Designed miniproteins, single chains, continued (2). Designs and how they scored, part 103

Each design is a single chain, and the fold is of that chain. pLDDT is the mean over its residues in the fold that is shown.

## One batch from the design tools (miniprotein)

Design m7823
Fold by ESMFold2-Fast:
Structure m7823 (fold): chain A 69 residues (1-69)
Amino acid sequence: GEALAQRERALLDALRAASGLKVPRAPLSPETAAVAREVGDKLRAIGDALTEGIATGGFEAGLERAGLV
């Protein structure tokens, strides 16, 4: 438990240090940026499908629509 918390804190500190640069000095590779966008789009689609499923068919229908069951 604590080891995971320490790792998360170290990652957060690294992100804060990177943010301290204020303006990005070098862009991410196009491939990395594309993957990040694809993951974000998929997570949004899953969230939307889950929300619609819950609204129309209840919690289980939401999970099935999102592909989680």
Scores: mean pLDDT 62

Design m7824
Fold by ESMFold2-Fast:
Structure m7824 (fold): chain A 69 residues (1-69)
Amino acid sequence: HMEEAQRYLDKGIEAFEKGDYEKAVEYFEKALKLYPTPEVYLMLGRAYKKLGDEEKAREYFEQARKLIE
C-alpha cells in the first residue's frame, strides 16, 4: 500500500538524518518492496554510499535515473 510505503520512507529518512545508515537501508528496502519510486532508489543509493558499498550505491542511482529519465 502507498501510505505504508511512505511511512517506511519517512522512517528511513529519519534514520539517515541521524546517521543510522544500516537502519535507513532496512526501511528504504521495505518502502521499495511496497511501492518503488525514484526517491526510494535515490535514498538507497545515498545510504549505501555512506556505508561504503559503492557498487550497490551505483546500481540504485542508475535505477532512480531510469525512472526519472
Scores: mean pLDDT 86

Design m7825
Fold by ESMFold2-Fast:
Structure m7825 (fold): chain A 82 residues (1-82)
Amino acid sequence: SVEEELRRKIEEVRELVERARELLREGRLEEAEELLLEAAELAAEAEKLALENKAPRELIREIVLAEAEVTLGLMRVYVEKR
């Protein structure tokens, strides 16, 4: 179902963010950025799919929270790279 596909995408975004956090802690900024950009693309796909298919509020909320985590991760990478 679309809802199961969305749940899988959200989980993959969260896994990418956690891996990127570990890389950022290790100072591996380029690798962390790559994973976070991958996560951002996947989260955007999830958002589009959710809106086109009238997904439940709870799934929309999970996508918004995942997108916020990706954004914060990218901000941290770019601050370190400046």
Scores: mean pLDDT 89

Design m7826
Fold by ESMFold2-Fast:
Structure m7826 (fold): chain A 74 residues (1-74)
Amino acid sequence: SAEEALEKGKEYFEKFLETGELSDLSKAINAYLEAIRLDPNYAEAYENLGKAYELLGFTDLAKEYYEKAKELRE
């Protein structure tokens, strides 16, 4: 489910914050993208994608995901 994909992404994101391993961040991003594929209106998945891309330095892409999440909540 979309919720399971989001939770999996959060687990990898937390692991990345502990280890600094970019492979864990990549797995988190892939899981968040899967959550969006399963539910394109999943605001929380877009927010978490924004955080991940911000940490990678992709600031403009991160802003786009944050704005999408905001739109879905309004």
Scores: mean pLDDT 86

Design m7827
Fold by ESMFold2-Fast:
Structure m7827 (fold): chain A 92 residues (1-92)
Amino acid sequence: NSRKRQEELVEQLVEDYRLLLAAQLAAADGDFDRAVALVRELTGRTPATPEELAALLRQHNKELLEQYDKLSKEYQDELGRRMGELRDEALA
């Protein structure tokens, strides 16, 4: 049903965001090898340069926002809350 599909999409997007956030933080910390490993897990692509890494991170962030826009408001609010919790935990 539609509700189950949105719940499944939220779970998928939370996990995608967890990997994306970890990769972005590793890149910001200058840990290129870790950022590459996380992006490979997330996308199946292995960036060879910092510029390719940044491009893949931007592309995946755009794709995540496009999927977010397909959710109803209730599930957008839930996803936003869970992404906020992941961000707070990562920065603690």
Scores: mean pLDDT 84

Design m7828
Fold by ESMFold2-Fast:
Structure m7828 (fold): chain A 83 residues (1-83)
Amino acid sequence: AAAEEARLREQIAALRTAARALRERAPDEVILEALTALAAARGEGPAVAEEILRHIREDPSARAGLAAALDRAVAGLEARLAA
C-alpha cells in the first residue's frame, strides 16, 4: 500500500540521517534531533533518543557500532521496498 511505502521511506530517511550524524561525529544536539526524528518515524517516544545519546556520551566507542547497525537497518528496509 502507498501508505506503508511512505512510512518505510520516512524510516529509511530518518535512519540515514541518524547514521550520518553518528559517523560524522556531529554535535550532541544534532545527534539528539536525528535520533528523536528516528524514534518518531518508528512510533517511539523521545525518551529512547535521550537514552541512546546518554549511552554514547558514557561509551563513545559504541557510536561506530550503532552507526553500522542503523546502516544495516537501512539496507533491510530498502530490500523490503524493492520487493
Scores: mean pLDDT 83

Design m7829
Fold by ESMFold2-Fast:
Structure m7829 (fold): chain A 112 residues (1-112)
Amino acid sequence: MSEEEKRALELFLEVLDELDPELAEEARAALKAGIPNPLLPFVGRVGADRIDEILREVLREAGVSEEFIEDVISGKISFVTALAEILRERGEEYTREVLERLVRALLAAARP
């Protein structure tokens, strides 16, 4: 994992901890166990198809190209790599805003 990918992941976990500390601990535990997808705790709560819809919307609003979004959704590029690119191009404050939007949308979709 690059330094930008590590920082992007740390920002994601910080935002998740502020909005849902219990879910943040679940995400940290999964990552420590070698599971590379920080969105895994949402898969059971939201569903993979709805996560994909939310990712498309959030990444598109963040100015990410449609081709790059499709590479992320297909798994060709990891979610953490996508965040690292946003962080590199737009900085921490913008990346944090994108992550807050993403996590809030995922938490809202987790309810029936």
Scores: mean pLDDT 82

Design m7830
Fold by ESMFold2-Fast:
Structure m7830 (fold): chain A 100 residues (1-100)
Amino acid sequence: SKTEKIKEVVLKFLDEVRKILEEARKTMSPEAQEEADKLLERIDEVRKQIENETDPLKILALTDVALTEVVVFAAEHGDSEAVDRIFELREKALKEIEKI
């Protein structure tokens, strides 16, 4: 179904965002690493919610909430490269969804 294809795109997107956060975390202070660990757990929670969701609008809303939290965190730690990479991945995911 179209919803299943959207779900595949957003779960892949969240996995890629998670990897960016894991890499950014490696060079952070211990305090920032603790905050990053909580965000990684939160991405995992949102991913699980999306796996059980059938409404495509809710799937997209859950994805945007997780994305916003990660982008705000990366920006507050001055990681403009992580922010740019995340927005490039978001644009790619949105273009894939538009083709569904």
Scores: mean pLDDT 88

Design m7831
Fold by ESMFold2-Fast:
Structure m7831 (fold): chain A 60 residues (1-60)
Amino acid sequence: MSREELEEAIAKGEKALEENADNLTVQLVALREIIELYEQLGEPEKAAEYRRRLEELLAQ
């Protein structure tokens, strides 16, 4: 993916998280995808933030 395609995919994933706050399955899938996309963008700090959020959801 180009940087633009990665940023668009991340924005779509973030929108899915916002629109599906009560759907655990969608939250887990979107968080996993966003983490991978931020790693591909070279944004490890952002990827780590979403990874922490994923771990918190899995602990519930």
Scores: mean pLDDT 81

Design m7832
Fold by ESMFold2-Fast:
Structure m7832 (fold): chain A 88 residues (1-88)
Amino acid sequence: SRAKKLEEIREKLAEEYRKVMEEAGVDQKTIDAIVDAILNNEPLSVEQIEALIRAVLKVAGLEIDDDTIRELAEEAYKEQLRREEQRK
């Protein structure tokens, strides 16, 4: 079923994000909270999105300023809220 395929994809995405965050040295409590939210298809906070973006950029060796990372996280959070609104 499509629902089963989406669940399997979410599990794979959660595992890949876990690996990136672990490589970036993100706190285990933060990693677990983000992974749990993804697995349960729950929205991420701005702070969680920021932590994930920061981890990806660090692993990629990209030096991006904190203000830009925060702006990207806020934009992603707004898009997340827009999609939640459309689900109602």
Scores: mean pLDDT 83

Design m7833
Fold by ESMFold2-Fast:
Structure m7833 (fold): chain A 69 residues (1-69)
Amino acid sequence: MMKEVEEEAERKLKELKPKAEEALKNKNREEGKEILLEAMEEGVRLAEKLGLDPEAVAAARARIEAARA
């Protein structure tokens, strides 16, 4: 049931958004970067679980890995 997975993704994004905003206000660049990378990784996992375009998922994974390097 895709509806439940979409609701879970939306809930996780709502939880991560205020954390990312607080990290930005905290002026801790590394903490903010880690929170954003964590959010991106969760987004990629959910997209993969939902069966979204595998090319887009692979591109997103490569982008996250490049950001960590």
Scores: mean pLDDT 69

Design m7834
Fold by ESMFold2-Fast:
Structure m7834 (fold): chain A 112 residues (1-112)
Amino acid sequence: MSEKQKEYIEKLRELVEAEEDEELREKLEEVLEEAEKSEDEYLLEKVLEAVERILEEPNEEIRLLAAEALALALKNGDINLVEAVLRLLEEPDEEEKLRKLEELKELAEKTL
């Protein structure tokens, strides 16, 4: 693992350990576990960005769903699914964001 990959993993671990919501922390721990298996620096950078965006999300249901979708995307090893989570977190309509994240989660589950 490169020094940069170690930095991304360490930052991700710190964010996960700082989370006080037990349910969200459990989902983020699954993200961390899958991320630690990756040797792709670009994927780790995008995962860190996604986790930071999830932690800034004001809607608890969207936070949990996005964390689940991200964990499943990582289990698939598909960077396009990780990037899709990031794009959906930028959706201004909460109903569309929730619907599209649910669709992405189902797609990721079917690919496993």
Scores: mean pLDDT 83

Design m7835
Fold by ESMFold2-Fast:
Structure m7835 (fold): chain A 119 residues (1-119)
Amino acid sequence: AALAEAVAALREAGATALSIHKDDGKYYFTVTVQAPDGTTLVAVGRADSEEALTEALRRLAEALKQGIEAFKETAEELGLDVQEVAAGDDAAAQAVVRAAAKQMDATVEATFATLKKIA
């Protein structure tokens, strides 16, 4: 329930994609957002529990509601790796998201915003 609510909050805040992979009790995740200038941001992280994952996604959702700079600052505070792709390079943005998802091994759970389906 709490994780599903955090995922919904991210989608409502404007995240375009979310991928989650669970391995040996740890959670690996990517959050993709598009900035107003068309830049695509991919935040890559790890959480040691479902509770830690839920809190990270919740904090990212609240920050994203305040804007892209707040999202970047919160991602840095959470220790996430943030990759930026310039406006107009949809192929490069898609490649970054796919590369991050592949690094999570064979078992993945993905949720995508209604505005962009990447899976």
Scores: mean pLDDT 71

Design m7836
Fold by ESMFold2-Fast:
Structure m7836 (fold): chain A 66 residues (1-66)
Amino acid sequence: GVDPEAAAARAARRAAELYGLSEEEAEALARRYLEGLRTGKGEQAKVAREIGEKLIEIGDEFEAEL
């Protein structure tokens, strides 16, 4: 596996690329992701992954709403 921090940054960057988020926004997403990882034990990594996927889905739904 890879460092969870790198994985979180990767997921956030991917979402930013798909939805045209700024680097600041991508960094905020990464921080939110890492917060979950830092706050808990190994299970928080699972939660962080789900959050990353949800962020992408939310972006898609947000686009549909607009």
Scores: mean pLDDT 60

Design m7837
Fold by ESMFold2-Fast:
Structure m7837 (fold): chain A 79 residues (1-79)
Amino acid sequence: VPARYRVEGTVDGKPVTFEAVVVALDDDGRLTLIGEIELDGKKHLFYGSAVWRPGQDTVPVTGTTEDGHKVTGTATPLE
């Protein structure tokens, strides 16, 4: 399972691109992801999840910022 992902998504309809790291993986392929998003010149912590399966090039991601904004996007493996 890739340890780092580039996430391309939206926060409250605003497009964002950021890196996230896998901090947990369960036996069902559920990933717990943490990253930083820059919105309106401020950095916000991102907490999210995805489901990875073998042979998958990208994974759908959902989560929230530290201040409760909803994040949705697609994660692509980084090396």
Scores: mean pLDDT 78

Design m7838
Fold by ESMFold2-Fast:
Structure m7838 (fold): chain A 63 residues (1-63)
Amino acid sequence: ALRVRVAAIAAALGGYEVGRKAGNLEAGDRAAREALARARANPSLTPEEAYRLGKEIAEKYLK
């Protein structure tokens, strides 16, 4: 519960951060939602790993 919630927040932050830097908040939002779903499916992800996952997904949407 708490661990999954923290990882989910970290994943969303990673996606939004990359989207913000690229000036594409829609891509950031899409990445955040996908990263949240992946973090929920893998509760063993650390917050740092989840944050990186969100950033990687956002980078894919920006290509």
Scores: mean pLDDT 75

Design m7839
Fold by ESMFold2-Fast:
Structure m7839 (fold): chain A 77 residues (1-77)
Amino acid sequence: DDDEIIDEALLRVNQAASQGRYDEAARIFEEAAEKLKDNPQLAANLYYAASILYRLAGDTEKAEEFEKKAQEYRKKA
């Protein structure tokens, strides 16, 4: 089930990013991370990926917010 969530997120992110919709791509990883909070390492990785995509979208505030979330979840893992 976790693998299904990740696979679906990756597919949708690749589609959005290929169209230059980096803000939408970041939101997809953010939503996947929230669904996978019971797996702190996976959630951390997804929050970090969202932060990178928010930077590509030019949303520095959200990028910094999700970098901090990724760090918090890495400490839990």
Scores: mean pLDDT 85

Design m7840
Fold by ESMFold2-Fast:
Structure m7840 (fold): chain A 67 residues (1-67)
Amino acid sequence: DAQAYVAQGQALIREGRYDEAARAFQKAVALDPNNGVAWGLLAHALLKAGRPEEAKEPLRKAAELFS
């Protein structure tokens, strides 16, 4: 489920494995596109991975879902 991928991504962030964390969070938002927390975590992982252009849409989605 989406929450299992969120938990996996958070564990990967703690390990500094940012690209793998981004993939886990991508799976989470694919399963639950309304999960603003997962979109925010995806953006964070992408920024930490040095992929700021890819973080733009996840940041926009998180902002919309928290409005």
Scores: mean pLDDT 88

Design m7841
Fold by ESMFold2-Fast:
Structure m7841 (fold): chain A 105 residues (1-105)
Amino acid sequence: MMEELVRKALEEARALYAAETASAAATGRPSVGENIWAAKNDPKNTGAVPVSDSPAAARALEFARKHLPKVKSAEEATKLAAVTAALGRYPELTDEQRDEILEEL
């Protein structure tokens, strides 16, 4: 059961990552990962980063902000956001399993 949940969450995270990167590129908007990356590199703006109007993206951004020390690029930030959005539908997953999904993505 747990391995199946990890697999399903990973597949959903991959789909969300692909959809977010494609959507951001197509619309010319900053991606969730770019917003997270800006927050990490601009500590004076601790609450003033542009955010998506999507509830899933907003929740992913909040989670990703807590894990910013693990983020080395905007791409990694977008992966973290996608994982967090997918995990919102799989609340049974542990933080260790979330890290595993992010690493596999």
Scores: mean pLDDT 64

Design m7842
Fold by ESMFold2-Fast:
Structure m7842 (fold): chain A 74 residues (1-74)
Amino acid sequence: MPEPPEEKLPALFSGVVLLAIGAKLDYELEPPDPEAIRRAIEALEEMAELLREKGLEEWAEELEKVLEEMRELL
């Protein structure tokens, strides 16, 4: 299991993942602003890079799966 880095980083990661899932679900009910999806993708890409830099490759791979789904919405 990847070692959790800082106390705040896991909370931020969870929030970002929930945001991405929420955006995908909202898109299926009522299409959101494409700009909002683009910003969410950018934030997730930055988070994935940060996770890889901290050696949390497994967490980064899970986030990349969410990113792939988000990119398909554009």
Scores: mean pLDDT 65

Design m7844
Fold by ESMFold2-Fast:
Structure m7844 (fold): chain A 56 residues (1-56)
Amino acid sequence: SSHHHEHIRKQIQELVNRLTALSLLRVAHRDDPEEVARLEKEIAELQAKIDALEAE
């Protein structure tokens, strides 16, 4: 339904916004390998969630 699709789209947009923020933090912390690894894990988890929602 249109309502369901709009709700999913809003969830994806919120996750994409968070993904963008984490990507910027990863660039800001490029010289900190431990922080980069932590951020890359969070980015991967968010990407998997976005992919799951888009597959609906």
Scores: mean pLDDT 84

Design m7845
Fold by ESMFold2-Fast:
Structure m7845 (fold): chain A 68 residues (1-68)
Amino acid sequence: AAARAAARAAAQAAARGDAEGASKYGLVNWQHGPAGRVGAEAAVRAAARGDAAGSGTMSYQSALAAEQ
């Protein structure tokens, strides 16, 4: 559902607004654990779980942009 994608975006925006450095530290630490491959798969799975259509497309393009 679109509401889930909005909630996730709001949570990320709030974390970024609260402390950009702190949010980035959390993200870096998290990415260290799962590694790039697992992280990418988790992102796709999360998008599918929340949204199937528009949000999935956005997440997929974001992952591709990160690869480049």
Scores: mean pLDDT 47

Design m7846
Fold by ESMFold2-Fast:
Structure m7846 (fold): chain A 80 residues (1-80)
Amino acid sequence: MDRGLAAAAVGLAEYLQDSGVAKVTVEGRTITIEILGDEAVAKAAAEGAKGLAAEGGVEVTVEGNTITLVGAVSFEEFGP
């Protein structure tokens, strides 16, 4: 994963947190996004995260209202 893709993943998480629709936790190579909005918001966020996975180097898992992004490098240097 390149640094630009890591920054894009963090930027998505930060945007959702700043919009008040998600709680974000960054831990090493993992970003956990917990959607506080309705199912439509969760679905839209999951589709955005899958777009990042399509570029390669980020793995996306969706479980209910929780979206987990796992990168090849740490996200901690970018912050949520």
Scores: mean pLDDT 71

Design m7848
Fold by ESMFold2-Fast:
Parts: sequence; C-alpha cells; structure tokens
Structure m7848 (fold): chain A 105 residues (1-105)
Amino acid sequence: HMRPVPPVKIKATVIATKEAGEVELYISAIAVDDDGRVVARKSYKFPKVTFKKPGDKAEFEAEAELPVEGRLYATATAIHKGKVATGSAEGDSRPETIEVTVEID
C-alpha cells in the first residue's frame, strides 16, 4: 500500500581537489520496503557548476517525497571531463535529512 511520508531532504556536497571545470550532478533516491523490494524512485539533475580552484565546494539540495515507508538509498553522481565520481548514503525513509559527499579529482 502507498502511504505518504514526510519529504526527505537530500543534501549533496561536491568537493574538487583541483580545478575541474564544469561539473554535472545527479541525485538518485530509491525507497525499499520491508521485503527488500524497490517501491519508489526519484532522480534529480542539477545545472552545471564550474569549479575554478582546489578546495572549491558546491552544495545541492533535493526533496524526495517517497510514497512508502522503508529504507532510503541516496546516490550522488558527479560528471566532469568524462570522469565519474559517486557518493552514497542510506537510512530510513523518515529521516529529515540525508547527506552525501562526492569528491572529484
């Protein structure tokens, strides 16, 4: 059965260890029920951000309304110059905030 759950805020921080140029970020959220089945998915794409120097950071936020209570998996994917970097976090589908960090070279 579908049940409304409070929106979960997903915060992704992308950190560049060197000048990276334009970076695209994608966030995916997947809800899994008590039987381990995928019951909902959400995907977010963000505008490109330019990283000009080592240590630059960009923060992104998405709110996920997932129709089922259960376990939530959040993955952030950063793409720059043909390279991919990922970060992930997991928790119950009722946490107020899930934080993911991605480091790019």
Scores: mean pLDDT 73

Design m7849
Fold by ESMFold2-Fast:
Structure m7849 (fold): chain A 73 residues (1-73)
Amino acid sequence: MAEKLMEEGKKAFEEGDYERALELYEEAHNVAVKKGDKKMSAKILRKLAEVYEKMGDDELAEIFRAKAEELEK
């Protein structure tokens, strides 16, 4: 379930394990996409942007935020 993977990813993020947070959020995104859940996919893409921002990759963070916005049309 995407929500459980997202919660596990949030825990990794809070612990400073950004690589694991990316893996878990990416898995959550794959689950949400398979279900056609655009709202959940957008939430997960915003979480991925947040992780990249913490890692100092502002360009990737902006790309993932833009992807989330497109899904909410």
Scores: mean pLDDT 85

Design m7850
Fold by ESMFold2-Fast:
Structure m7850 (fold): chain A 94 residues (1-94)
Amino acid sequence: SMEEIKAKMIEIIEETRETARRTLADHPEVLALVEEGLERLKEAVLNDESLEKLREIVRETHARLRAEVADEALLTVAGSMLQDTLNEIEKILE
């Protein structure tokens, strides 16, 4: 059902949030940017926004991470978390 699909997407977003909190615990500014992106994704899912909107949110969050995070390793980790989350959501919607 649509409710089950939506619930699974939210589950994926919340799993990424838990992983981000553990992985980025020592980098609160980077964690805050990732959590902001994940919250925007969650709101978009709850509001039945399009896949294009989810992709836009991930792209915009990546752009902000690139602008604000100087550490290339942290940027790669944070960016991968967002992209992997989007990829898992896209698999469910196929």
Scores: mean pLDDT 89

Design m7851
Fold by ESMFold2-Fast:
Structure m7851 (fold): chain A 63 residues (1-63)
Amino acid sequence: SLEEELEKLEKEIEELKKSKNPALRAAAHDLGIELEKVKKLPEEEQEEAIKKMRKSLAQAKAA
């Protein structure tokens, strides 16, 4: 469900916030703000926004 996907994203972002790498903590902060915006979107837009956030998360972890 969308709610489960949002919870999973929130957990992954929280794990990044605990990183010793300042750049990863900064990325996690920005993603946290984006997640709050996604939670306020209509369900139709939430699915696409979640996909975009997952790509951003993967890029942050790879950098």
Scores: mean pLDDT 80

Design m7852
Fold by ESMFold2-Fast:
Structure m7852 (fold): chain A 75 residues (1-75)
Amino acid sequence: SAEEEFRERRERLPESIERLVERTGIPREKAEELAERLLEAAEEVLEALPEGRAEEVEREKLKELEPLVEELKKL
């Protein structure tokens, strides 16, 4: 299920952060912040799925993440 996939991704988050830092050179603190916010956004989209609001919530969360993405582009 989507919830089980989300749980597995969260459990593997430390490994994903390490790999991102090694591959991109992004500071660990920024990689952790991005990963955490992406997981929180994904969780809220999943919670909205039964209500048919997943697309609405996804758009809102992507807009909220834009400032962080812009900061990363400046690195």
Scores: mean pLDDT 70

Design m7853
Fold by ESMFold2-Fast:
Structure m7853 (fold): chain A 60 residues (1-60)
Amino acid sequence: DTWLRAAEVAEREGEALERAGDYRGAAEAYRSAALFYRRAGDEEKARELEERAKELEERA
């Protein structure tokens, strides 16, 4: 599944950026991952990542 693979890549990018302290970059990556997870049919995972992105934007 192309969307699922894209989601996993974007999620890992978000995790790396968050670990590096780039909260704005991490939030953008998590939003991309959420969009891809939603396209793949994983709405629960998409919702979790959208919430995480909001938290990180408040820090940025």
Scores: mean pLDDT 84

Design m7854
Fold by ESMFold2-Fast:
Structure m7854 (fold): chain A 114 residues (1-114)
Amino acid sequence: EAESYRKAGDFYLNLGKYDEAIKYYEKALEIEPSAEVYRNLGRAYLKKGEYDKAIEYYQKALELDPNDASAYFNLGLAYEKKGETEKAIEWYEKALEIDPNNVRAKEALEKLRK
């Protein structure tokens, strides 16, 4: 059942229907905590421009899965969108520590390091 709600959330997230995605992810979390669901909630809030909520959910995802390079990358992106460049760099560097082949993190670091 949690998996069905997560898949519904993923479906709406891919359609750009972020409020519907959030609704289904919240229902998945009512059943059980999941690093994947927390990360996808963070992504939905990031896409809505709600950067503080995005950061909260990515941090919750990392509490469950500390080796999630995508969550570290998305923390960097959220801080970058807030204009907190130094914090963004720290999280992008962490993403590369976990996954050295993360092209998006490399490109973001090149851009921010001028």
Scores: mean pLDDT 86

Design m7855
Fold by ESMFold2-Fast:
Structure m7855 (fold): chain A 93 residues (1-93)
Amino acid sequence: EKLETAEAGLEKAKEVAKLIREGKLSPEGVEGIAEALKKAAKTILSEDKEAVKKIEEMLEEAKKLAREGNYEEAAEKIEEAGEFFYKQVKELL
């Protein structure tokens, strides 16, 4: 389940990045998705505080970039956070 959840999270992050690039997702939408990914990271990687902190920092940067209208960079940060989360969960198994 942890790996399946991380795989779903990575796939969702890629879908969200595509929506951001296409102008179909608002900054509020990016914020909601970032908060959901933070909760997933805290739950699944609860014993790896440094990994959780890095994911939170990447997602906060994505939220900031989206608010500033830097949609391509925001999309890249969401993808980066999803990929890092997947990698960290995979290394636990």
Scores: mean pLDDT 80

Design m7856
Fold by ESMFold2-Fast:
Structure m7856 (fold): chain A 74 residues (1-74)
Amino acid sequence: MIDADGGMAEILIGVGNLLLKKGKYEEAAEMYERATELAEGELKKRALLNLAEAYKKLGKYEKAREAEKKAEEV
């Protein structure tokens, strides 16, 4: 079973989480955005919710709401 994209997405989420903890919110958002492009199903939903959190930390509330809506559609 091949989930190479899912595996990469999981790594990107992990890197994003580390950046988020360090206060590197813009860089964390970039990692989560890449993860949403590679992930499907529950992993994509998780990446979208993490992306929304990073956008909230950046004050990008409209983008955060958009990401949350996309997560509910997955």
Scores: mean pLDDT 82

Design m7857
Fold by ESMFold2-Fast:
Parts: structure tokens; C-alpha cells; sequence
Structure m7857 (fold): chain A 55 residues (1-55)
């Protein structure tokens, strides 16, 4: 799931893996808010993606 979401963000929104890892380094609340604003992901999807990059 999270890996598939990351792939879609890279292809549909032009986000790089480095950009997604940078978001994962931010406080979770801020990272989730930014992802919702820029990509329309739900808070649950955003948290799953951040957990994937934080592993």
C-alpha cells in the first residue's frame, strides 16, 4: 500500500524519493498537513507513507 502510494506520487505529482524522505524527517503533524495540501492524500494514507519512509 504505502509503496504503491509513493510510486503514484512520484509519477502523478513529480515528487522525488528525496522529497518524500525530507517530508518524513519533519514532525508528523506538519508532514501530514503538507501532504494533504499538495497531493490530496488522507491523513491515514499520509501517515502510512511517512511510516514507510521512516523505516
Amino acid sequence: MAEEVAERLRKEFGMTDENLRALASLPEALAVALMQRDTGLSPEEARALLAYYRA
Scores: mean pLDDT 75

